# Designed miniproteins, single chains, continued (3): the designs that were tried, part 12

Each design is a single chain, and the fold is of that chain. pLDDT is the mean over its residues in the fold that is shown.

## One batch from the design tools (miniprotein)

Design m8414
Fold by ESMFold2-Fast:
Structure m8414 (fold): chain A 92 residues (1-92)
Amino acid sequence: MEEEQRKKAIEEFNKAALLASEAARTHPEVRDYALELAREFQDAIVAVLKSPEEALKEVDRAIQHAERVREIDPEAGDKILAEINKAKEALK
């Protein structure tokens, strides 16, 4: 993986984590899902430094929690999913 693609994936995961944190502050009901998403994004960032394949597995778990956020807050969930998908494309 080229350094620029790795950096881009990390930046998109950080953006997704910020969006999840913002959703948790706005909607207390998504707080638990947002905390799980934040951990998954941190794990994905660490995995990107080791293996894109490991990062992709963390992405799949993050998508499931982001879909739960989308059920409660569709706007926040859609934005989080968009950043996850950008990170996933950067890892391919």
Scores: mean pLDDT 77

Design m8415
Fold by ESMFold2-Fast:
Structure m8415 (fold): chain A 94 residues (1-94)
Amino acid sequence: APPPRTPEEVEVARWIAEKLIRIGDLVDEEIKIFNDLKAGKITLEQAKERLEKIVDELSKDNDKATIYRSLARLAKRWGLDELAEWFEKEAEKA
């Protein structure tokens, strides 16, 4: 059996779990937005507004320009070329 965790180890594990859950929720929302946009369920303007909110949340812990460049690469892989171009322009401004 694994040894019992110390209170300090439990706090570290909880902090990591909370960060991973938060990142997972943001990734799930991003995938949903990309799917909805590709399926024509939302407009490009609606997708931009929702994705800007995700970038703002992620930018609390990460460089905003790096987030936009990563999203641009992902959008290109999804065939969302207009969205990818917008992300590249936002990365240049950040």
Scores: mean pLDDT 77

Design m8417
Fold by ESMFold2-Fast:
Structure m8417 (fold): chain A 81 residues (1-81)
Amino acid sequence: AEAHLREGERAYARGDLETAIAHYRKAAAEGNARAATRLGQVLHEQGKYDEALEYYEKALALDPNNKEARTNKNAVLMAKK
């Protein structure tokens, strides 16, 4: 989980969004709430609002007190006007 999160962050930092998404998906599948939040953020940046919401909801299911996921979920809902 943490290893995939780190590799996802490295890919994102170099602009490799496809590789970042793949690693974040693996970390989120392993129960990493932070990876689910990061995946939601990348999908939001790509305009994939429904997929972004799905991953923010998964992050909140894993960690209900995740303020970052809650704030970002609200931002996506407002963007879906």
Scores: mean pLDDT 82

Design m8418
Fold by ESMFold2-Fast:
Structure m8418 (fold): chain A 59 residues (1-59)
Amino acid sequence: AVEAARAALEQNLADQKKAAEEAYKQSESEGKRLLFQGLQNYADGQAAVEAAEAAARAA
C-alpha cells in the first residue's frame, strides 16, 4: 500500500513537471507556478506517507 502511494506521488510529480514545461513555453510565470504547485503536492504526499509508516511502526 505504501509503495503504491509512493509510486503514484512520483508519477503525479512527473506529469505536473511535463505540464509546467509545456506552459513555460507559452508563459514563464504560469510554468513556474505549475512547477511550484507540483512540488508542494509532492511534499504533502511524502509527509502523509511518512505519517502512515510511523503509525504502522507504533501499532
Scores: mean pLDDT 76

Design m8421
Fold by ESMFold2-Fast:
Formats: C-alpha cells, structure tokens, sequence
Structure m8421 (fold): chain A 71 residues (1-71)
C-alpha cells in the first residue's frame, strides 16, 4: 500500500492536473491569471514533493508555453 506521503503527493498531482484543465477551459481573458496561479502552485509542489519533480516540471513548462501563446 502507498505511504501517507505517497498518497498526499498523488492527490496534489491530481488536483494540479484538474486545475490545469480548468485553466485551459477558462475564458481567454481569464486564462493568463489562471495559468500564472497554476505555475506558482506547481513551483511550491516541486519544493514539497521532490518525488514528483520531473512530472511537475513537465506541467510547469507546458503551462508556461501556453501562457506565452496568450501574449
């Protein structure tokens, strides 16, 4: 069975993925703020959950690319 720390990390990753999906579905004028909030949350999650670093860095880089396309 996964440890409590592993379960917490998986839950955080799931919520980040949901938030990213929601940000992408937001109205175009609201997407930049939503993506910036997501990037900040991902940066904090990388610090707290080193085991998710590679996955979270991928999400962060993709969100940054999406943000640049809106400029």
Amino acid sequence: APSPEELDAEIVLAFILIEYSVAKLAPKDEQPEALERLIKRVEEAIKKYPSLKDELQGIRDEARADLEKLR
Scores: mean pLDDT 81

Design m8422
Fold by ESMFold2-Fast:
Structure m8422 (fold): chain A 99 residues (1-99)
Amino acid sequence: SERQRAVTGTAAQLLAIGAVVNAELGDEEAAIADTRAAFELAIESGDIETLKEVARLAAKTGLKEQIEIAIEGLREFAERYPEYREEVEELIEELEEIK
């Protein structure tokens, strides 16, 4: 349902923001866990804009491991939603340049 997807997308974004906060505090383990959970929810939402925001927030941490997790999550989204494959591959290229 539209409402369920919106709630899932909001939860994904909040987890991604939490990951940035945890990274800034030096809690890399919590940041990684939050980023992984955020991508799981973004993939479940099927919303490309939610996925892009979660990826942007992961990149904002500046941590190589967070960027690698983001690339993995983006690839999984493209496999589940092949209609977005081209847009997702462009995001992967951008993240690999930052890494």
Scores: mean pLDDT 87

Design m8423
Fold by ESMFold2-Fast:
Structure m8423 (fold): chain A 73 residues (1-73)
Amino acid sequence: MRATALLTAAGIALIAGEPGLAVELAEEAYRLGADLEEVLELLERARRLAEEQGDREAAERAREGIERVREEM
């Protein structure tokens, strides 16, 4: 339940143009046992958005999250 709410919040953060917040929310959902494929998609979207905005820190954090989730799949 809480994990699903965090995934929804991460998606809303992406729509609002906040990739760093989306990464934090997606990583919290991952820690709570959210679906790995949904977490991965949100992190990949956050990485693309961060790169488009020039947010190097958020882009790097998203890449690290993507690698961790893929290792668990």
Scores: mean pLDDT 84

Design m8424
Fold by ESMFold2-Fast:
Structure m8424 (fold): chain A 94 residues (1-94)
Amino acid sequence: LTEKFTFQDYIDVLKESTSEHVLLQYIGNLLIEMYKLGLLNEEEYELGQKLVEKGKELAKKFGSKLTPSFSELTPSILKLLKNLAESIKEEKEK
């Protein structure tokens, strides 16, 4: 999901200085993925859903610039969180 909002989305909206909606969608999807890994509870999953919706709302209104390096960091952070979740799960399985 996060990869769907990578450089291509940034390029498309850069002309109109759009970034905040993309950022919110990245963070929202990150929270959803973290919930799937068991790192978050249902309340935080709901927050992730709301952030995605907020990002879509801002996309219609206006936006700000998003640095490409930041958008590229999201997939790397997700991979790190997956590795951490697996390590924690393994240790807690007595």
Scores: mean pLDDT 56

Design m8425
Fold by ESMFold2-Fast:
Structure m8425 (fold): chain A 55 residues (1-55)
Amino acid sequence: AKEIELEVGEEITVKKKSELVVYLKTSKKPVVIELEPGEKVRILPDVEKAILIEK
């Protein structure tokens, strides 16, 4: 699967079914979000790391 690291402040529209793995500055446990083609996400300042995994 293709992995893309996203920067804080980035806004993207997902082209393929994807999984977004978000590491928050305030949490040790990542949040995993499933995204469908056409969905838009924006990376907020409280995110430490975000990785988009295309399926």
Scores: mean pLDDT 81

Design m8426
Fold by ESMFold2-Fast:
Structure m8426 (fold): chain A 90 residues (1-90)
Amino acid sequence: EELEKRVEIARKNLEHLMDQLKLPDEVRAEALRLFDEISEAVKNNDIEKLQEILDRARKRLAESKDPAEQRVYTALAITAAELIRALKEK
C-alpha cells in the first residue's frame, strides 16, 4: 500500500536525521517509540490516534530546549500531520 511505503521512508529519514544530529540514545529511543505508534495508527487507519501523537510531538517540541531534539520532534509532528491528511483523503 502507498501509505505503508510512505511510513517506511519516513522512518528511514527520521533515523538518518537522528544519526546526523548525534542524539543521546534515550532521545533516539523516545522518538522511535513515538514513530512506532505512528506506524501502528496508520496500519489501523486510526486518525484519532495520529492526532493524539501529533499533539504529543508538539508538546515535546514546546518543552524541549535542545535545538537537535526540537528538530526531531518537528519532523515527527510533520510526519503525523501529513499522514492524517493522507488518511482523510482516502
Scores: mean pLDDT 84

Design m8427
Fold by ESMFold2-Fast:
Structure m8427 (fold): chain A 59 residues (1-59)
Amino acid sequence: GKKELREKLLEAIGEILRAIGDLIQAELIGDEEAKKKAEEELKEAKKRFEEIEKELEKL
């Protein structure tokens, strides 16, 4: 229901924020592998967010 989708949306937002934090940290320390990983995590989290938002619109 709506509650489960809202909880998933909040989780996806949390993942986006964590990935941004990881990306900033990797950039500051010059870890190119960690940077690539954080960029991919951000991309995946944004995709999940968009899918959940579309499901919320159907309700």
Scores: mean pLDDT 81

Design m8428
Fold by ESMFold2-Fast:
Structure m8428 (fold): chain A 75 residues (1-75)
Amino acid sequence: KTILEIKVTDEQRAVLREAVRRIFEVGDELGLDPAITVAHALRLVALVMEGATPEQIRAEADRDIEEMRKLAEER
């Protein structure tokens, strides 16, 4: 592949799908504004487009979930 093409591996796609699923599940569980859950999910997609590794995607998803839980506690 050329550097001009978006390089997404099957592993990155699987990890991203799982991460996005967790973000939406947590958002629904906590009753957060859908805009917040969508924003976090889109940020993970952007990281994959920037070439983030599966490990980076997992770490970022865990951080996003932690931030979402903190936002819910402020209500």
Scores: mean pLDDT 75

Design m8429
Fold by ESMFold2-Fast:
Structure m8429 (fold): chain A 73 residues (1-73)
Amino acid sequence: DLSREEALKRHDELVDEMLERIRKLRAAGTPAERLEAVEKLVQHANILLKAGDYDRALRLLEEAKALLEALEK
């Protein structure tokens, strides 16, 4: 398991990457409903991270990243 500091750093890096990609997709005209699914996963990951469930939080971010990657095609 990751330490709290390592989990927070990894979480921040993933969130920043995903928020940037979401902004680019929104600017490109991607439907809001498709982006909402990714945003919900990121929000849930933040809740889990604050609750100390680092492993589940990072898994949700990985799931969100996979959905985001599909939206970019």
Scores: mean pLDDT 78

Design m8430
Fold by ESMFold2-Fast:
Structure m8430 (fold): chain A 83 residues (1-83)
Amino acid sequence: MEVKEEVRKRIREALLAAGLSEEDIDYIVEYIVENLDEKVIFNNLELIERVVRQKLREGETDPEVIAEAVVEALKPFDELYKK
């Protein structure tokens, strides 16, 4: 089974729980998958949901800005894992 497909599914579930629309979710899912390791994503799904919920509460609606915020929040974990 393709690990990336399972990762995409788990991110999508977290984003839906946070309140994002289906159209915006697909963009953010692909952005996260392309910029972070799947192990880092699986271990930080709750953090992904929290960052997205926080951005939405702040009035952010731009999927690109939301995706960047998630990647930046998880970057320290990804950098340590890749080294």
Scores: mean pLDDT 78

Design m8431
Fold by ESMFold2-Fast:
Structure m8431 (fold): chain A 68 residues (1-68)
Amino acid sequence: NAEDYLNKGKELFKQGKYEEAVKWYEKAIELDPNNAEAYRNLGEAYLKLGKTDEAGIYYVKAKRLEDA
């Protein structure tokens, strides 16, 4: 389920495998497009990869879902 994919991404992120974490967070979002935590974590992973523009997009998406 989406939560299992989110947790897989978190584990990879903890290991410093940010590109792999992004893939699992994207899978979580595919199953649950309203998962604010997945978007926030995706933004954090992109920030770790130096992709500031992508990080900003996903942080804004997460905030909008949290404020809904």
Scores: mean pLDDT 85

Design m8432
Fold by ESMFold2-Fast:
Structure m8432 (fold): chain A 82 residues (1-82)
Amino acid sequence: MDYKKLGEENKKKGEEAEKQKRYEEAADHYLAAGVNYYKAGDYESAIESYQKALKAYEKANAPESKLKAVRELIDILKAKLK
């Protein structure tokens, strides 16, 4: 399975949805990109994708529980880079 390619594809889908102001869809694609980058061992791209997902969920007025879950994923990955 080419996780890096799946990460890149989902990142592009997220960017396209964000341009169309479909923020919840953009956030879901950015989360999928982050998961695939993480599986590829690309923690930097995974963190970037989760940060984009967080911002898109904030624009979509997502529940605080969803925002907290994404922030926790970012913190866990940042800890792995130390």
Scores: mean pLDDT 86

Design m8433
Fold by ESMFold2-Fast:
Structure m8433 (fold): chain A 99 residues (1-99)
Amino acid sequence: SALADQALNLLDQLSRTNNPSEIASITNQIQTLIAQTTDPADLQRILDAIIDIANKTNNPIILEQLKRVVQTLLRVTTDKNLILKAIGAILLIIGKLLD
């Protein structure tokens, strides 16, 4: 969907910035788009992108914002497989933040 494609583009932008104000602004936009995304396949694409970025970044500000985005995704989905994958993503992010 157009909402998911926009969220994926914003996630890509988030992965390439180190400006705290931009990180906050981009994260807020992503959360708004996810709250409007109802298709489980689109939410899975977004979650896969979040996991990919989390594996590649060591920026604690980005990691903390990715955790918030996953928490928003958990609030909008009832898909059990997607919920389990999202919990795994949160654990990955927490593990990187505790390093």
Scores: mean pLDDT 88

Design m8434
Fold by ESMFold2-Fast:
Structure m8434 (fold): chain A 87 residues (1-87)
Amino acid sequence: SKLEQARKLLEEARKALEKGDYERAIELAMKAIDLAMTVVKNKFEADVLYGLALIAVGVGKVTGDYEFAARQVIRLAEELIKLAEEE
C-alpha cells in the first residue's frame, strides 16, 4: 500500500538522519509525506501538518540548520502517516 511505502521512506529518512545526512533525510521524509497526503481522509489536519513540514524545510534553508529541518520533517511525516493509519 502507499502507507507501507511511506513507512519505508520514513525508516530510510531516520537512517539518513542518524548518519548526519540531513538533506537526504528531508528528501525521504517529504516523499513519505507526499504518499500519505494521497490517501489521508482528514484533509484539514493533513494540510496543517504538510504546511508545517514546508515551514520546517524553509527554516532549514534560510538558517542552514538542516538537522533541525530533518528532525521536524521526520516528526511531521510520522504524525501524518499515523493520522492516515488511524482513520
Scores: mean pLDDT 89

Design m8435
Fold by ESMFold2-Fast:
Structure m8435 (fold): chain A 64 residues (1-64)
Amino acid sequence: SRVEPLIEALSDPDTAVRLAAAVELGRHAAELDAGRALPALRKATSDPDTRVRVAAHEAIRAIE
């Protein structure tokens, strides 16, 4: 599934990469294994960048 590389990207040192990963995980919310991203997305809601936090919250809402 495409969610595994996105889960890994949520821990990237580059803020733009983490933001893109959170947004893309929201777009893949309908995939059978999207729930596997929930622990990493919940951690991303505490990201130092506000945009990443917002994208993570939206992705969680889309998956749940």
Scores: mean pLDDT 82

Design m8436
Fold by ESMFold2-Fast:
Structure m8436 (fold): chain A 64 residues (1-64)
Amino acid sequence: AEKHFQEGLALLQQGRYEEAIEQFEKAIEEDPNYARAYEMLGVALDLLGRHEEAAEYRAKAAAL
């Protein structure tokens, strides 16, 4: 989980938002309680203009 999360952060810093989303999704698959991965997935989605999906993932992070 942590390894994929860190890779996602690096991709996000590079502006590679779709690839960052894939890494955060892998982190969540390995650890469904990884609140920070849900939060960063929301950030990446928001940067792509996918605001409704971003809000859903942020809400899920807050509920964990």
Scores: mean pLDDT 82

Design m8437
Fold by ESMFold2-Fast:
Structure m8437 (fold): chain A 68 residues (1-68)
Amino acid sequence: MSREEFERLLREAIEALRAGDVERAKRLVEQLRDSGAISEAVADSIIAALDAGDVTAALMGLRDLLEA
């Protein structure tokens, strides 16, 4: 996966969460994990935050990946 593609998918996940589409954000994080763009541990942490309803923690995790 290219850096540009990675950043695009991260931005799409952030926009999905801003729109309240948690399931879309979760699918995008799973896609990033399955492509090897992020580690399973990082992906699972973000997914766990989403499953707990902690949208703020999930957004922080996605933003940290974008800035890395």
Scores: mean pLDDT 83

Design m8438
Fold by ESMFold2-Fast:
Structure m8438 (fold): chain A 91 residues (1-91)
Amino acid sequence: MLEEAKRLLREAAELLRRAAEEKDPERRRELAREAMELANRALELLPKEQQPEATAKIAAASILAIAGIESGDPEDFRQAAELLEELAKEV
């Protein structure tokens, strides 16, 4: 279960890094949405003692992903990916 959560967080981060490089706004939005769906699935698999920290980081990543979709700034997606990568290391 925990290894599955880590894998989902890493896959979500990779999708956000792909969104950062994507020039088409619709494909960028789809990549970001899929990434956040995977991150939320990972949250459900984490132990309850890890969930407050995970919820905060996933929420922050979601805000950055939305900002990246709206602005097209690749840095927003990279920062979101880094938060999910950090979370994957902590769990």
Scores: mean pLDDT 87

Design m8439
Fold by ESMFold2-Fast:
Structure m8439 (fold): chain A 59 residues (1-59)
Amino acid sequence: KDVEALKEFAEKNKKKAEELKKTYGPISPTAQRNADFYEKSAKAAKELAEKLEEVRKKI
């Protein structure tokens, strides 16, 4: 369940980043910086979810 929550969080942040880049990216450097932050957060959450799944497989 915790892994599922992390995957949802990652997907949500990824969509947010894509939306910001598509809508405001070419116009606003601040929007692009915010999009990068959401992308990094999504990647970190996905990586953590994968590590937790690997630990569960070995138990």
Scores: mean pLDDT 75

Design m8440
Fold by ESMFold2-Fast:
Structure m8440 (fold): chain A 75 residues (1-75)
Amino acid sequence: SQERRRLEEEQRKKLEEFEKSEEVKKEIEKLKEYNKKSNELWKAGDIKKSMEYGSLALAHAVNAVSLGLELEKKK
C-alpha cells in the first residue's frame, strides 16, 4: 500500500509538471501569434486593433512568466 501511494504521488507530480510545461508553451505560442497580428495591423495602419492584439500578447507574456517562475520554485 505504501509503494502504491508513492507511485500515485510521483505520477500526479509528473502530470502537474507536464501540464504546467504545456501551459507555458501554449502561452508563448499565443504571445507570438498575437504579437505577429499586432505588427501586421500596425503596418496596415489599424492602430486601434494593433494595440488590442498587443495587449493580448502582453497578457499571455505575463502568464508565461508567472507559470515559468512557479516551475523554477519546484527546482
Scores: mean pLDDT 81

Design m8441
Fold by ESMFold2-Fast:
Structure m8441 (fold): chain A 55 residues (1-55)
Amino acid sequence: SEAAELVAKGEAAVRAGDLETAVRYYTQAAILQGVPEEMARLLAEHEVRRLAAEL
């Protein structure tokens, strides 16, 4: 799905150290899955922080 492709791009951005771009990709993926924009941003920031901590 388009959302899955955006998640993959977000993960790649985290691995590249581009956390701002990663948050944007994860936010867009959450919005496409029906999450309201404000909540999508919070979820994206949480997920990016979690992934960065695993590097």
Scores: mean pLDDT 85

Design m8443
Fold by ESMFold2-Fast:
Structure m8443 (fold): chain A 84 residues (1-84)
Amino acid sequence: SHMPRTPELERLFAEIDAIGLGMRIGLELSAQGKTPDEAAEEARKRAEELGFTPEQIDTAANMARAMVEAWERIKELQKKKKEE
């Protein structure tokens, strides 16, 4: 089957790439003990270097921040379980 390559489909693939980059950077920097803001800044810089659009750069940065925040929340929940 031939699927038409539309601008919307190209945008979808680019959005998926931005999300994947942000997740990878967020996981990498959370393992290094970096803050959500540091992860967002690193993801923004790498996305800019890769030629992502401003919207895609924001997506990557927001995803990286969210990954570090989620990891910090998991660590806090594990700490509370040890105290209970």
Scores: mean pLDDT 82

Design m8444
Fold by ESMFold2-Fast:
Structure m8444 (fold): chain A 60 residues (1-60)
Amino acid sequence: SPRLEAAEEAARMKEEGKSPEEIRETLLKRGVSEGDVESIAEAVENGLTVKTVENARADS
């Protein structure tokens, strides 16, 4: 799922120490919709991890 791929990348960027602003900008530059960027950024700030997204992708 493109949304799960974007979420995994956002979670990875947060783990690398990227700011919420940098994460949003990177997702927008990669063509993620504004609505999906906001949903993904909020999920990552609320504790979404790379592991959680990988598990969701395995079930998809």
Scores: mean pLDDT 76

Design m8445
Fold by ESMFold2-Fast:
Structure m8445 (fold): chain A 58 residues (1-58)
Amino acid sequence: EDLEKHGEVALVVRDYIANGDREKALERLKEIYPEEEAESILKMVDRGLAEGAARRAA
């Protein structure tokens, strides 16, 4: 419902994953999303970052 709060958490989560703090990213997601959705979002963001890094390396 609150897109602004969701956007803020998304930015923080991306920063945590980029710094290798995956557990902190999951904790932040669980504050807003149900456990299943939080895990799904974390997996999606992690995959996106990995694909981006692979494309940059090529």
Scores: mean pLDDT 71

Design m8446
Fold by ESMFold2-Fast:
Order: C-alpha cells, then sequence, then structure tokens
Structure m8446 (fold): chain A 96 residues (1-96)
C-alpha cells in the first residue's frame, strides 16, 4: 500500500537527520525525494517508487556499516550486499 512506502520514506529521512551527514546524506535524501515524486505520480509509477525506496535504504545501510559520508567510498559489492539485507528484512517483516 501507499502508506507503507510513505512510512519507509519517513524512517529514512529520520535516520539521515540523526546519523548521516555530507554527500551520502544528500544522495540518500535525493533517492527518497525521487521515490516520493514517483509515488505522487500515481499507480503507474508505484514500482519505480518502491525500487527507489529500496535503493535509498540500501545506500543508508551501506553508509552506516562503513561509517562513510562519501557515496563514492561505497563499492557496488557493498551496496548489493546492503540491498540484499534490506530485501531480507522486508521479507521477515511480511512473515510477522
Amino acid sequence: MEAAIQEGLEEIRRAVEAELGGPVAEAVLELARRAAEALAAGPARRAEAEALLLEAAALLRAARRLGTSDPAAISPEELAAARAEVEAAIARSRAE
């Protein structure tokens, strides 16, 4: 539902404000903003909004794990691992 994507975006914004700074915070917030724009455009762009939210959450998780403020310091392998962790967390949440 739309509400779940909105809740995810709010959690990401709150986490960025509390824990991140610099260019990585800006990159995560840009992905979140694009996800919100896609969501606002209607059902045809919902899959795009979900994909952007997942990417924002993955980048946030990778940045936290590495303790970096520079998105360029995050390798494609680290980002892929973070994305898989976010997808697994979503799957566990759905099982409860």
Scores: mean pLDDT 80

Design m8447
Fold by ESMFold2-Fast:
Structure m8447 (fold): chain A 61 residues (1-61)
Amino acid sequence: DSKKHYELGLEYKKKGRYEESIEHYKKSLEIEPNNKESRENLIETEIEIGMELIKKGVSKF
């Protein structure tokens, strides 16, 4: 069920588990490619991961 995967994506995103969130949004989109909400949240979560990676990269030095 696309909605179940979308809901799980939201839960993981709220907990900062972005990789798990992305997997569930991708599964939602695999079932319903036109699901705008899953697509928007996937993009938003990818940005969150990108920000964390940038911070870790800077902090590495």
Scores: mean pLDDT 76

Design m8448
Fold by ESMFold2-Fast:
Structure m8448 (fold): chain A 57 residues (1-57)
Amino acid sequence: MKPIEELLEYLKKRIEDQPEEAKEKALKKLEEHLKNIPLTPETIEALERLVEELKKE
């Protein structure tokens, strides 16, 4: 799975306890934002670091 796909899966699991309306809004904004982010090695590394931070909580 691509790093971005992994990040989206982690974010979905993290917000599972939030109201459905908030989850749908957040996920749509995240997907739209991620599609517009330039996929440079630096951006990918930053996303991987965010995933690691999410795992530590």
Scores: mean pLDDT 64

Design m8449
Fold by ESMFold2-Fast:
Structure m8449 (fold): chain A 86 residues (1-86)
Amino acid sequence: MTLVLTLRNVSEEQLEEWLKLAEEYRKKGYEVEVEIEGDTLTITIKNLSVEEVTGYVLRAIGLELDGYDVKITFKGDTVEIEITFK
């Protein structure tokens, strides 16, 4: 499966943490693409297992319960998660 994470209104600390996560996946041999546009970070990770993608979906639901704006979209074998931080 492919996971697309769009993170909006990120702080510098949040940006560093998510960039570190992207680099860890690259080190594990995953195909990872990163795009930064102002305060928006987009991370695309390809060839994830269903279990790994499910973990991100559950994490996103947790953030929605904490009051963040979260949108999850399913497109075939691609899952898009958009999170807007406060």
Scores: mean pLDDT 83

Design m8450
Fold by ESMFold2-Fast:
Structure m8450 (fold): chain A 67 residues (1-67)
Amino acid sequence: MLEEVRELAEKAVEAAEKGDWEAFYEYAKKLEELIKKLKDEGDWETVKEAMRIAAEAGKRIAEILEA
């Protein structure tokens, strides 16, 4: 599951870099759903790492939007 989090985060960043906002929103939604599932499973160490990956991706996307 953590590899899936990384893949979705990378795809969201790539979509943002290409200006493909429809794909970006789909990947962002899937990433949020996956993190919610991890929270429901109670694996808090994996949740913490997933949140860190999402935060790093979000920072990169913010930099793209400011360019």
Scores: mean pLDDT 80

